# Ledger of designs, part 7: designed miniproteins, single chains, continued (3)

Each design is a single chain, and the fold is of that chain. pLDDT is the mean over its residues in the fold that is shown.

## One batch from the design tools (miniprotein)

Design m8210
Fold by ESMFold2-Fast:
Structure m8210 (fold): chain A 94 residues (1-94)
Amino acid sequence: MSPAEKVLEEFRKKVAAAKPGDVIEIKVPPTLTPLTARNLAIEAAKLAQENGKKGSTIKLVVETDDDEVIEALKRGAELAQKLYPDVKIEVVKV
């Protein structure tokens, strides 16, 4: 299974178990490309809002020092926040 598919599978499980207003933490593996990272941030916010998890915070925990991946996640988070305003999305570096 690709790292991106594994992250999305774990995220779907966490969204299913979450309540509105919960914090949903996702670990972003260091093997993602910038494009995949940006799309992950957008898809995560979309999935949470479309499943009625209003007021939830999606916390993307970054395990990479790759500035291009980190910036792509931040850009994805900013776009996701505009498109899916019912949820919050944060990028946190470990």
Scores: mean pLDDT 79

Design m8211
Fold by ESMFold2-Fast:
Structure m8211 (fold): chain A 65 residues (1-65)
Amino acid sequence: MPSPEEQLEAWVERVLEIMKSESPEAQAVLRRVLLHEARRYLESQGFSEEEIERLLARIEARLAA
């Protein structure tokens, strides 16, 4: 079973692939939705606020690359 971190990395890679064919406006929406859903997911998995902030920063860095 993949770890929550591995699942988030898979989500980021999938979203990046989808974004290649989307408008800048759609890309902005996809980034916002991904970060929002990632936060909810991590909270549901029992991660601390510090861990959530760290993982979200990692996702944001991946989306910016």
Scores: mean pLDDT 79

Design m8212
Fold by ESMFold2-Fast:
Structure m8212 (fold): chain A 68 residues (1-68)
Amino acid sequence: STLSPAQAQAQIRGLVKEAMRALIEDGDFERAQELYEQAYRLQQQHSIPRSTFAAVQVEAAEEVLAEL
């Protein structure tokens, strides 16, 4: 089954958070890149607006930085 927009956004948020953690906490650039590529593919596949993707990235960043 195809993801709903809300489900796609939730998966993108999870991927972005994991990517940021990989980069900031582990220094794992390759893992972060793989996770971001997955997030971009989901954005394109589900026609998520750039503004919505940007908002999800900001939320993910704020959550990760608050947990450091």
Scores: mean pLDDT 83

Design m8213
Fold by ESMFold2-Fast:
Structure m8213 (fold): chain A 96 residues (1-96)
Amino acid sequence: SLVDALKAALQAAIDALGAAANATTSLEDQINLSMAAIAVSVILLSADKLDAASVQEALSILDQAEALAGTISDAALKAAVLAALAAAKAALQALQ
């Protein structure tokens, strides 16, 4: 289902953000990646209850997570987490 695909994409994004947080040597980047993971986790907790109105709110939360991930200094870690977040955003948009 589209909801199952969304849950899988959100979990993959959380896993990618966590892996990047563990790989980074920057405390600032670790904090930003961890905050992004918390934001994505909020959407995952509500995935079964999303309607057309709440999808827009969830997209706003993902945009905030992308902004936080976009600040990290390591280009390879940044590319990996932004790709995972983009996949989650696409899955969320498919519910509209």
Scores: mean pLDDT 88

Design m8214
Fold by ESMFold2-Fast:
Structure m8214 (fold): chain A 75 residues (1-75)
Amino acid sequence: MYKPLDEELRKQVEEELAEARKNNDTDLLEEGELLLEMDEKGEPVKTLLKRLLERRAAKKGKEELYAEHLKKLEE
């Protein structure tokens, strides 16, 4: 079975979505919700997850906070 998101990465995505919802970041919410839906269906989400984390890091100016999660996507 294909599971590109491990439990830690999934929780991180859900936490980022909660923060995005609090900040009314509709673009990030739509991408993150789609990513979680694709993960539930067993579809490849690694590229979407990487893009979401990169966008979030750049938007917040906190690339260093997401570097570890981005690295996990490449491993």
Scores: mean pLDDT 62

Design m8215
Fold by ESMFold2-Fast:
Structure m8215 (fold): chain A 89 residues (1-89)
Amino acid sequence: EREELERRIEELERKAEEAVAAKDWEGVVELVRETAELLVEMGEDPEKLEQQVKAAELAAEKAKAEAAGDEKKVAELEEEFRKLVEEYR
């Protein structure tokens, strides 16, 4: 049922926003993966969604590194994110 899948995606997106506010970065990545799986069920391109999941993983790792004060790790993750954006072009 398409409408049920759309509602579940909206719920997962709201939960992801709540996880970001709570700084639960592992939860954010899990919710992005669940959303991607539902979007594939709805006929979206899985390769495009893999890139979105990777972006979320990089953002989560960067937030953890920032919290730990690991400036080198933050810089490395910023570079990886730039490469991911370049691939999207």
Scores: mean pLDDT 75

Design m8216
Fold by ESMFold2-Fast:
Structure m8216 (fold): chain A 73 residues (1-73)
Amino acid sequence: MSLEELARELEELPSRVPEIMERFGVSEEQAQVIVDTAGELLRIGAALDAEFRGKRLTVRREGDRVTLEEEDV
């Protein structure tokens, strides 16, 4: 997955809350926890992938925007 695809996925996750509520019959609060957890797992996976390639991943969120940068370690 490219960095731009990952950034878009992270930006889109909050919009999944209604779908998760309907699919699992959970509250908005519970669906938000699920979305937050999924976002954290995506970040961890991307950071590990970057580290495996000799890079360091920096993730920044500014409002509804997510930026991802890789740099050499």
Scores: mean pLDDT 77

Design m8217
Fold by ESMFold2-Fast:
Structure m8217 (fold): chain A 83 residues (1-83)
Amino acid sequence: SMMEEERERKREEAREKAKEILKDASEEVQEAAAEAMYAMVELGYSIETAAGIVESIYEAYKDDDEKTLEALKKALENAKKAL
């Protein structure tokens, strides 16, 4: 269906963007970032805006993968609650 194709396209775009902007991050951080970005896109944010938010989180906590993951998980939770 068109809705399933659109969702897969958005998910793939978020994954590609997360790998692009967080090249030096662990795979786990890149995956968490992709999930948060996808949730924000589902809320109506542009992929560029979502990427900027995720990049800001990464830059704030990049010295600690655990804190970065917690911050990204919180961003995902906040996005899901706003849906």
Scores: mean pLDDT 81

Design m8218
Fold by ESMFold2-Fast:
Structure m8218 (fold): chain A 84 residues (1-84)
Amino acid sequence: MKLTPEEFDLEVEIALVEIQAAVTRLAVSRQDLPEDVKEKALKLIDEALNLVNEARTADPQTARELIEKARKLVDEANKLIEEA
């Protein structure tokens, strides 16, 4: 299997989003947060993970758009946790 530089970059970006999502999920589990904040943050993380899974089978342009959307969802989850 031959990865182009662009395909390799996309796989790295997907892996980074997955790591960030896992870290945020761990933060939710370890912090004493209101239950509604936990539910909202976890829903955003699940949506982000669905987008990066879709990005794995998408064309490079669509994959980049999906990865960017996933990053914004992780950032929104982190902001909800920080503001709680």
Scores: mean pLDDT 82

Design m8219
Fold by ESMFold2-Fast:
Structure m8219 (fold): chain A 86 residues (1-86)
Amino acid sequence: GPAYDEKRVEELVAQIFEAMRARDVEALKGHLIELAELLKDEPASTVSKYFEPIFQELVKVFGREATVQIIVEVMKRTGFRLVVGL
């Protein structure tokens, strides 16, 4: 149900921030792919709510070029179109 989906999304977001702090790019990509797959059928507002803080932190930790490369790889592997405010 929605409460279960929300809890799993929150758990994945926490794991994404932990992977960013650890600079574990492979774990980070895996968690981002799973999050994208969970949110692929959700409205753009819900997607943006979760991905926008993640993208802001990715730019701070890895820089813009590496962040774009990670986003592009997630999109290619999931078929999900990430349209988050730049």
Scores: mean pLDDT 80

Design m8220
Fold by ESMFold2-Fast:
Structure m8220 (fold): chain A 56 residues (1-56)
Amino acid sequence: ELEEVTRFVKEAIDKMKQAKNKEEVQKITDEYIKEAPSELAKRAIKVAGKTIIDKL
């Protein structure tokens, strides 16, 4: 459900925000993509990871 996807994506984003460099954000992004419960979650995580990397 959307609620589960939202929680999963928020957890990934929170972990990415704690990362100190772009490589660490990429590793976290890849790890969460592997565990994503749906394609929607995978897309959201990819977008979030790229956005955070671009802002570092």
Scores: mean pLDDT 79

Design m8221
Fold by ESMFold2-Fast:
Structure m8221 (fold): chain A 66 residues (1-66)
Amino acid sequence: ALEALPPEEQARALLAEARRAAEAGDYDTALSLLHQAWQVAPPSLQPEVEAEERAVLARKLRADHA
């Protein structure tokens, strides 16, 4: 269970799941997972979570207009 992991590992697991959801085209799930990652991420990982969120949002916008 994610709650059993250290916060850094929880954030990284959520980032990995978000990346898989985005690759499957499930951007809403990816964004939800990234929001969860942000809430548990230590300050050192918050910039990486922000970067992934921006990438997923950009990809969602391109997919919605492709």
Scores: mean pLDDT 80

Design m8222
Fold by ESMFold2-Fast:
Parts: structure tokens; sequence; C-alpha cells
Structure m8222 (fold): chain A 73 residues (1-73)
């Protein structure tokens, strides 16, 4: 079902965000870690409000690009 797919995708996003934040904190990049956490929380809110697979995937892909940009800056 869509609800199962959304839950799985949100769990995967939470794991990815936690991993990015953990690595940034381990390298002393606390400011970037906080920015990724904020974007991750916003991403989960958007995903939770998504009502279609296309919207959910669009949000995931767009927000992942934004978070990776912060990690790589």
Amino acid sequence: SFNSYRSLTMNNMTTTVNGMVSRLLSSGNTSRANRVRTLGNYTLTLMNNSTSVNNLNSVRNSMMRRMRSVVNS
C-alpha cells in the first residue's frame, strides 16, 4: 500500500539523515550537522504530508540534493 511505502521511505530517510549528522559531528562540523538535521526534519514533514508516490519521490530526491549540498560545502 502507499502508506507502507511512505513509512518505509520515511524510515530510510531518517536513517540517512542520522548517518549524515553523525559523520558531520564526528568530524567537528557541528554547524553543518545542525543544518542537515533541520533539513531532515523538514523533509520528514513534507514526506508525511505526501499523498502520492510521485510527490513522495520528488520530495525525497529534491531534499536529498539539498542535504548533500550542505554536507559537501
Scores: mean pLDDT 89

Design m8223
Fold by ESMFold2-Fast:
Structure m8223 (fold): chain A 91 residues (1-91)
Amino acid sequence: MVSEEEIKEIEKKYANLSDTEIAQRLDELVRKEYELRQKLAAGPDPETQAELEKVRRELSALINIEMRRAVDAGLERSKKLTELRKKLEEL
């Protein structure tokens, strides 16, 4: 199984990336995960299995970052709407 500690270390590594950079890296890793699964379907390979597990760890970490940022973005949008509503009440 993928280690939660390893996922946390990957999250720290990617914490400073922009939303666009996170999205690009996720797209790259999804494609690579698919390619590795196709290789394993053709035959068992310990090296390919280890690489797939590494890719899945990075995917989990990036998904966690993107989900957290999506929640934070929702809170920021809510704050902006509250400020706009307050300004309208002053008119």
Scores: mean pLDDT 77

Design m8224
Fold by ESMFold2-Fast:
Structure m8224 (fold): chain A 84 residues (1-84)
Amino acid sequence: MKLEEAAERIAEKIKELADSEVAEQAAEQIRQGARLAAEKGESVETLERGWIITVKSLAEASGLSEEQKEELLETVREEARRVA
């Protein structure tokens, strides 16, 4: 599904910028969100909000720079736009 492809691109970017156990958990949450949205027919807007929350939590937990956090948030927005 297009949603799962978008989730994988976001997950890959997370692991690139934050190579840690917390990053692996965040990547899995991104993938799970896409699977649940596809199953329940949730809007891309709802999925994007969930992805943004996951990225912000990761940034806080991993001590990512503001630039790295914004790069991840922009990746989320771009991938959400592709599957809208």
Scores: mean pLDDT 83

Design m8225
Fold by ESMFold2-Fast:
Structure m8225 (fold): chain A 75 residues (1-75)
Amino acid sequence: DPAALERTVREAEARLAKDPNDLGAHVLLGQALYNLGRWDEAARHFERAAELAEKMGYTESAEVFRQNAADARAA
């Protein structure tokens, strides 16, 4: 549902306005943007999520987010 995806984008953007390092918000925004076909924007948010996850010691999550970013750039 595109309307639900646009709602998710707005909610994630509101979270990032309060905390630009909200890892969960970057992941949600990346997923919603990917499903909307906004692949370059999705990739940037997944890349940011990977960077934040790595800084927190979440190495496995960082690898997943880097793969999601690569998939978005290949779309």
Scores: mean pLDDT 88

Design m8226
Fold by ESMFold2-Fast:
Structure m8226 (fold): chain A 97 residues (1-97)
Amino acid sequence: EELEKAIKLYNEGLRYASNGDFEKAEKYFKEAKKIFEKLNHPLLGDVYEALGWLYFQKGDLEKAKEYLQKAIEIYESLGDTERVELLKRKLDYLDSL
């Protein structure tokens, strides 16, 4: 089903990212993102955070900040104050570069 497929795509993205295959990681994360957006699923925040990290690793600070901001919005809507705090600190760090 759609949710199971999205979770598998997200996990494959994480696996490729951990191996340094950022091009494949991006493709898998973007496919997972489309499904989580369609389902309005909380894991959309996790995918945005992963994309933020990925673009930071690629040196694309503009996209890194964009995706971290999107992740913050999702976590704020979920009441996940701890993740919001952590991601805001990451965003402040990127703004200092």
Scores: mean pLDDT 88

Design m8227
Fold by ESMFold2-Fast:
Structure m8227 (fold): chain A 88 residues (1-88)
Amino acid sequence: KEEELKKYLEEIEKEKKELEKKGYKLIKKEEFTYETKEGPIKVTLYYFKNENNEYVVLTEYSYVDEVEIEFMEAKEKVEEKKKKEEEE
């Protein structure tokens, strides 16, 4: 179990370094839990941004007994979340 988790964390670190080589910088890390019909899922989001204001999000999903990692591009999603937090 820990060996598998270590492998996934190593994959994330490699992706971070590759993004840094492409000019992306880690700007934020968020952890939260989603309640779903399949049960609670822990999610870790790593937000990256480059000089062109392009955003990339690396997503790690952790089920109660499983871990999955998804990589996705979410430029507008990150900006929308910031605007929502500023709404009164």
Scores: mean pLDDT 62

Design m8228
Fold by ESMFold2-Fast:
Structure m8228 (fold): chain A 100 residues (1-100)
Amino acid sequence: MSREERIEELERRLRELVREAEERIAAETDDPQMRAQAIMYVRLARQEVLDLVREGASLEEIEAALERMLRTAATLFPPRVVAILREFLERALEAVRELS
């Protein structure tokens, strides 16, 4: 698989993970502001992963970036929403590992 094909496959997998996370967030909270902020955070995390992969960042650098994002999420969101964000970030990192 070429580098370009791997990035396209990662983009596809991350789009599916974002959709699943957005559905879980919508089911978890009726607060429209909390829902919008959590959905925006998932989308920002997707963009960060793609940017790091395109820039040729190491797996360790990507893992460290996602760990920082999870720490920040824990200060912004309630524990149930943080659990959804954690699962999203863990699955995103696994997709990077499989395609690296």
Scores: mean pLDDT 88

Design m8229
Fold by ESMFold2-Fast:
Structure m8229 (fold): chain A 67 residues (1-67)
Amino acid sequence: MNSRTRTELEGLIDKLSEKMGVEPEEIKAMVEKMQRDGMSYEEINRELAKLTGLKPEEARKVIKEIL
């Protein structure tokens, strides 16, 4: 991963962490737990977008980097 892509992603995860009042690590754990609980990629994307207020496209980018 190049430095630009990583910096932008870290900034997005930090903003999500701030909006949800949780640590960035907890956001990753939440996404991983949803996948482990049998949620589809689309269901995880919709749930993350709903919880964070992100657009579905931005939520997909976060999920892609975590999973």
Scores: mean pLDDT 72

Design m8230
Fold by ESMFold2-Fast:
Structure m8230 (fold): chain A 85 residues (1-85)
Amino acid sequence: LSKEQMIERADELKQTGIKLEKEVNYFEAPMLFEEAGLLYSKAGEYDQATESFNRAAEFYKKAGDFALADFMNQMATAMADKAKS
């Protein structure tokens, strides 16, 4: 995928995740934000990757998956550090 295609796909996944959050679907929403974060990261959009991983962490925590939530928080921190450099 081109950089632009990765950003477009990540944005679509983020928007779908927000919709699922409104439907209280904590099992599917975090996976969409996780995938969006990975695509933003590959595209070099580190601020958007950080936001997406933070949202995934929040929803994994709400779903009771504390291990995945912690992993997403670590990914968000790594992306935030890249955004600052």
Scores: mean pLDDT 83

Design m8231
Fold by ESMFold2-Fast:
Structure m8231 (fold): chain A 88 residues (1-88)
Amino acid sequence: SALDRLTPEQREILVEAVRIVEERGLRPEDLDGLILYEAAVKVFGDKEKAEEAFMELMAQLERLAKELGVSADELLHRMAEEIVRERE
């Protein structure tokens, strides 16, 4: 899956982002770049490291989305749905 092409830190950010979405009563489709950034800050606790990891994750999502012929937003939502499904 596309999740297997993320680093452990990138996957951890995405898992935390899904947690934030669920805690706010939102759906995977509501996961955006702001929530990803909030997740990165929660995962690392260091602003400089969080910002670097967030930017690298965004670049990787854009690269993977181009390979799959989808938008980065669509790929992000698919990855979020996969994380939710893996916990069911």
Scores: mean pLDDT 84

Design m8232
Fold by ESMFold2-Fast:
Structure m8232 (fold): chain A 83 residues (1-83)
Amino acid sequence: TKVTFKVTLTLKDDASEESIEESYKIVEKLAEQARKQGVEVTIERKGKTITLTVTGDPHDISDLISQLRREVPDLESITVELL
């Protein structure tokens, strides 16, 4: 059964524009990998906040969240909300 989550990544207040841009590129790369596994991902960026809407198998979504925690630089927090 497919589930939909809203995943919100908040970058540190002192994150540079360069760091924000690099973080966004990493998120897009991980989203592409997740899409190849059957996860639907939409990404929105607003300042130091990156929001993903992810739909798929819970295990595949969990793997994506774990990768985001590991690979995104200057990550302050990650929140996950069931939609």
Scores: mean pLDDT 86

Design m8233
Fold by ESMFold2-Fast:
Structure m8233 (fold): chain A 68 residues (1-68)
Amino acid sequence: MSPEQKEGLKLMDEILKAAKAGDLEKAQELYQQLKALLDQLERTNPEDAAKFVEEMRKKLEELAKELE
């Protein structure tokens, strides 16, 4: 697993913690950071990152429904 993929997992955990704590502003900020990281991973290593990005995007869709 690349350092960028590990950072993505860390961001996901921090988003969930912020949302659980009711800090929706922080959760939204971290959500945007994770989206930017996933876009970068697709751009630099699309073949290697494809499955990881797909799973992360599914989790972000679920999270977005909770934040809305």
Scores: mean pLDDT 75

Design m8234
Fold by ESMFold2-Fast:
Structure m8234 (fold): chain A 90 residues (1-90)
Amino acid sequence: MPDREVDRELSERLRERAEQSKDPGLSQALREESLGYERASQGDYQAAADAFLKSSELYFELAERSKDDIDAGVLYIVGAVNKLVARILS
């Protein structure tokens, strides 16, 4: 069972990063990831899985559009982790 306090803290940090991001695509990916942790903290694992899956898709799209190989690699790793979390929760 996930630690609800940790999930809430992660949700808040990701929301703050989304608000500070000047890239609309990255902001949206961070918001969906934040929503995933928020739903998990509430015990709504199906809604959390859906949000993490959406976040994963957005991170993969950002990676494909990235002109920097290192940035693309980081975005792919984050997307893959979110996809794995979605599979565990569903």
Scores: mean pLDDT 83

Design m8235
Fold by ESMFold2-Fast:
Structure m8235 (fold): chain A 85 residues (1-85)
Amino acid sequence: MVPVQITSEALTSAKAGEPAEIKVTVTNLGDKPAKVELPLTLDGSEVLKATLKPGESKTVTITVTPETSDVEAGASQTAVGLAEA
């Protein structure tokens, strides 16, 4: 398994039940190619599939509808996950 960093940033503000655009960036932190298959939405309708070289990043923009929380433009989160080599 290869460590990957996942960063998400809200591009638009939305209230619960309204669509918001989220920018998601995945970076391979390992020294081997990483096969990434990352669900981007809770229902799995959007999936990021990519093979990332060491240190390579891939960015996608998705539209999500938050059920219970407002989204503020510029809000960001970072997580570390594992991907297959």
Scores: mean pLDDT 72

Design m8236
Fold by ESMFold2-Fast:
Structure m8236 (fold): chain A 80 residues (1-80)
Amino acid sequence: SALRDQILAILRQAAVQINNISDPQQRRDIWIQALQQIIDMARAAGASPQAIADFERARQAAIAGNFQQARDYLRRAMDI
């Protein structure tokens, strides 16, 4: 879907940015900002409330530094 392709583009761009950054806090901030962009885009595209909730849980997990949990929620949100 167009939304899935846009989400993957945001994630790839964030990954490219973090490859040029050694500071763990700055790397975390880039991922948090990418997840916020994904949430905003998904809301605008009319994604399901369940998908939005999973993207928001992914962002909260990333803020807490729980990157494995963030990845799990992101995968669940993307399965629709």
Scores: mean pLDDT 85

Design m8237
Fold by ESMFold2-Fast:
Structure m8237 (fold): chain A 73 residues (1-73)
Amino acid sequence: MEELEELRALRESLETQLKIAEQNKDFDKVELLREAIEALNVAITALENGHPDKEKILAEARKTVEELLKKIE
């Protein structure tokens, strides 16, 4: 599923950014990145398990990630 692959790729990108933020001791950015990764993990798990509300869970997770990422720019 292309959508699942996109979310996994985004998660890997955010995990890389998290490692860099931790090295730079940017704790505010670390917190926001961890929250974004957590939201993506919820969406990925829902899609992988075929959750009945996967579309709603995905939409909510995407909105959360976008809002969090906007704060770190």
Scores: mean pLDDT 81

Design m8238
Fold by ESMFold2-Fast:
Structure m8238 (fold): chain A 105 residues (1-105)
Amino acid sequence: SKHGLLSQIEKTANRLLGRAHALVLRIRDEEQRKISEDMLREIETVLSKILRLLEQDSAEEVQSVLETLLGIEETMIEMEKKGTDVVDILAQAKRALEQVLNSLE
């Protein structure tokens, strides 16, 4: 059902945001942490806009976005496992989420 898909997307978005928050908390350098906190706020804003637009979308579009968000989560996990800098992980996630938002607008 569309309601079930929207629930899964909300849970996935919350996991993405929680993962991004956890990554930012690992930064010891104050300047890098500030840059990452700014990116985190931008990611939160983009996710909020995506969730709002999906309320009015078809179940097929909601399913497509869910699959894309799961792919973004997997990429973040892989980058973290490779020891990629937090700023680069957040920048990659932000770019991918902005592409999702642009596809819905």
Scores: mean pLDDT 87

Design m8239
Fold by ESMFold2-Fast:
Structure m8239 (fold): chain A 64 residues (1-64)
Amino acid sequence: SEKEQLEKDLKSSDKSVLEELRKKYGDTNEEIKKYLLEKLGFSEDEVDELLSRRQYVEDWVLRK
């Protein structure tokens, strides 16, 4: 499912995967949150957890 693919992509340390996620879901946390809530049926709690994880992974990858 799209949810399963997104969870796998968010756990990826591949910079190209993170860039593709940003292009597909939006470049701001607000845009990404709106997409996940409205299109993929995530709860607000799930979205907040995923965005926190995404920010952690993105910061970790960009620190290289």
Scores: mean pLDDT 64

Design m8240
Fold by ESMFold2-Fast:
Structure m8240 (fold): chain A 111 residues (1-111)
Amino acid sequence: PVPSREETLARLDVVIRALDRAIEEIKKSPKLTPEQQKAAVEALERFRAGVRDLKARLESGELTPEQALDEFNRLAVELGRELMKHLTDEERDEVFAILNRAVAEALAEQA
């Protein structure tokens, strides 16, 4: 079952808000070096730009919700690959912990 266009747009908005929060938290993480913070921030900023483009294309009717989910999955895989190039497993765990907290906070703001 594919979510509606409105449901997909709402989910993309949660992701964008979570990314905005996560990027700011990563810049302040004492578990990451400045070089690691920069690499993680750059990867997340590229992912955020892709998600914003995806949202615009879904709003314009260029993409169906199904196509938007496929593109989102592609962007998420590329984010994972980029993080793997620059970060160890422990450093990636910190980035994902920050991102998971940011998603939970963004979802709580929707409720």
Scores: mean pLDDT 86

Design m8241
Fold by ESMFold2-Fast:
Structure m8241 (fold): chain A 60 residues (1-60)
Amino acid sequence: SLSDIVVDYLSKVPALKQYPQAKLQAASEQAMKVLGITSVAELTPQNLERIATLVLVMLS
């Protein structure tokens, strides 16, 4: 799923790899809703970085 791709990416980010996958999944789904990301085609490097930034803020 879209969420699985994003969680795999986030689990490799140094600041985020400490968090359980379940927390990364929930936060990433919320971040994608905020950013309006609905498809794999929108998972550009810039959008993945935006997701990572929002997830870090949500989990900090």
Scores: mean pLDDT 84

Design m8242
Fold by ESMFold2-Fast:
Structure m8242 (fold): chain A 63 residues (1-63)
Amino acid sequence: KLADLLFKLLSELAGEPVNSVEEAEKLREKVIESLMKEYGLSREQAELVADALLDLLKEAVEK
């Protein structure tokens, strides 16, 4: 259930469908760019948020 919410969020941030961890990792730069553009985060902040979301997704998929 958490994984489904994270896939939806990452798909919205990337602007492309995200259905796997591998797809999310490939779209990491688009997620970072969206966080900077939509939320006004610095690149460093956007990278931290994107990596936190990816780590949470990896945990949610395995558990």
Scores: mean pLDDT 83

Design m8243
Fold by ESMFold2-Fast:
Structure m8243 (fold): chain A 116 residues (1-116)
Amino acid sequence: AERAIRVVEAFAKIFNMHELAAELIELIRQGRFDEALELVRRELDRVRAQPLVNIFAEMMLETLLTILEEVVNGELSEEMMEKLEEAARYSEDPLKNVEAWNLLGEIRKELEEKKK
C-alpha cells in the first residue's frame, strides 16, 4: 500500500495529474486496489474514445497503469523506475520536480532493501 501511494504521488508530481492521483491514493489506502486499477483503465479508455486522441494523456495513463499493476503484484521493474527517474530529470526546471525526486528515492531504497 505505502509503495503504491508513493508511486502515484511521484507520478502526479511528474505529470501534473493531481486530481486522478488523489482519488487513486484514497482507493489504495482503503485496500481497494482492483477499483484503483479499474479507475486508471476507465480514464485510458475515455482518452482513447475521443475523436482526437490526446497522445500525451494516453501515454501517461498507460505508464501509470503498468506501474500500478506491477506494484499491486509486489513488484516494480527497474525499467519503470528508470523511466520515472528520467522523466523527473528532463523537466524544463530541474527543481520543479524535487518532491518527485525525493519520492522516487524512497521507492528505490525500499526496492534495494527487499533484495538484501
Scores: mean pLDDT 72

Design m8244
Fold by ESMFold2-Fast:
Structure m8244 (fold): chain A 98 residues (1-98)
Amino acid sequence: APDATPENEARTLKELEENAIENAKKLAKLLEENGELELAKKIEEIIKNKEEEANKLALLELARIYELSKRSKLPKEVLMERVKNAIELIIEEREKLK
């Protein structure tokens, strides 16, 4: 990038973090709409504790899952099973980092 000042880098990082939180919220809503209420609550807990280092990484990974789900051509049932499994792995990895 032609404009890599510390101020621009800090702003880009903040935008990345805010976007990750927004996408994680959308992922939680997607789970609630598909009956996965307990996984949705776990994501909301991670968002609530977003300042913890382990949760920052988890939020970025959850945001990536949501972005991939939007681009997916898989049937809804197959997509939701894959999304659920990926979220469970992220939660398990977060617990190991505590």
Scores: mean pLDDT 76

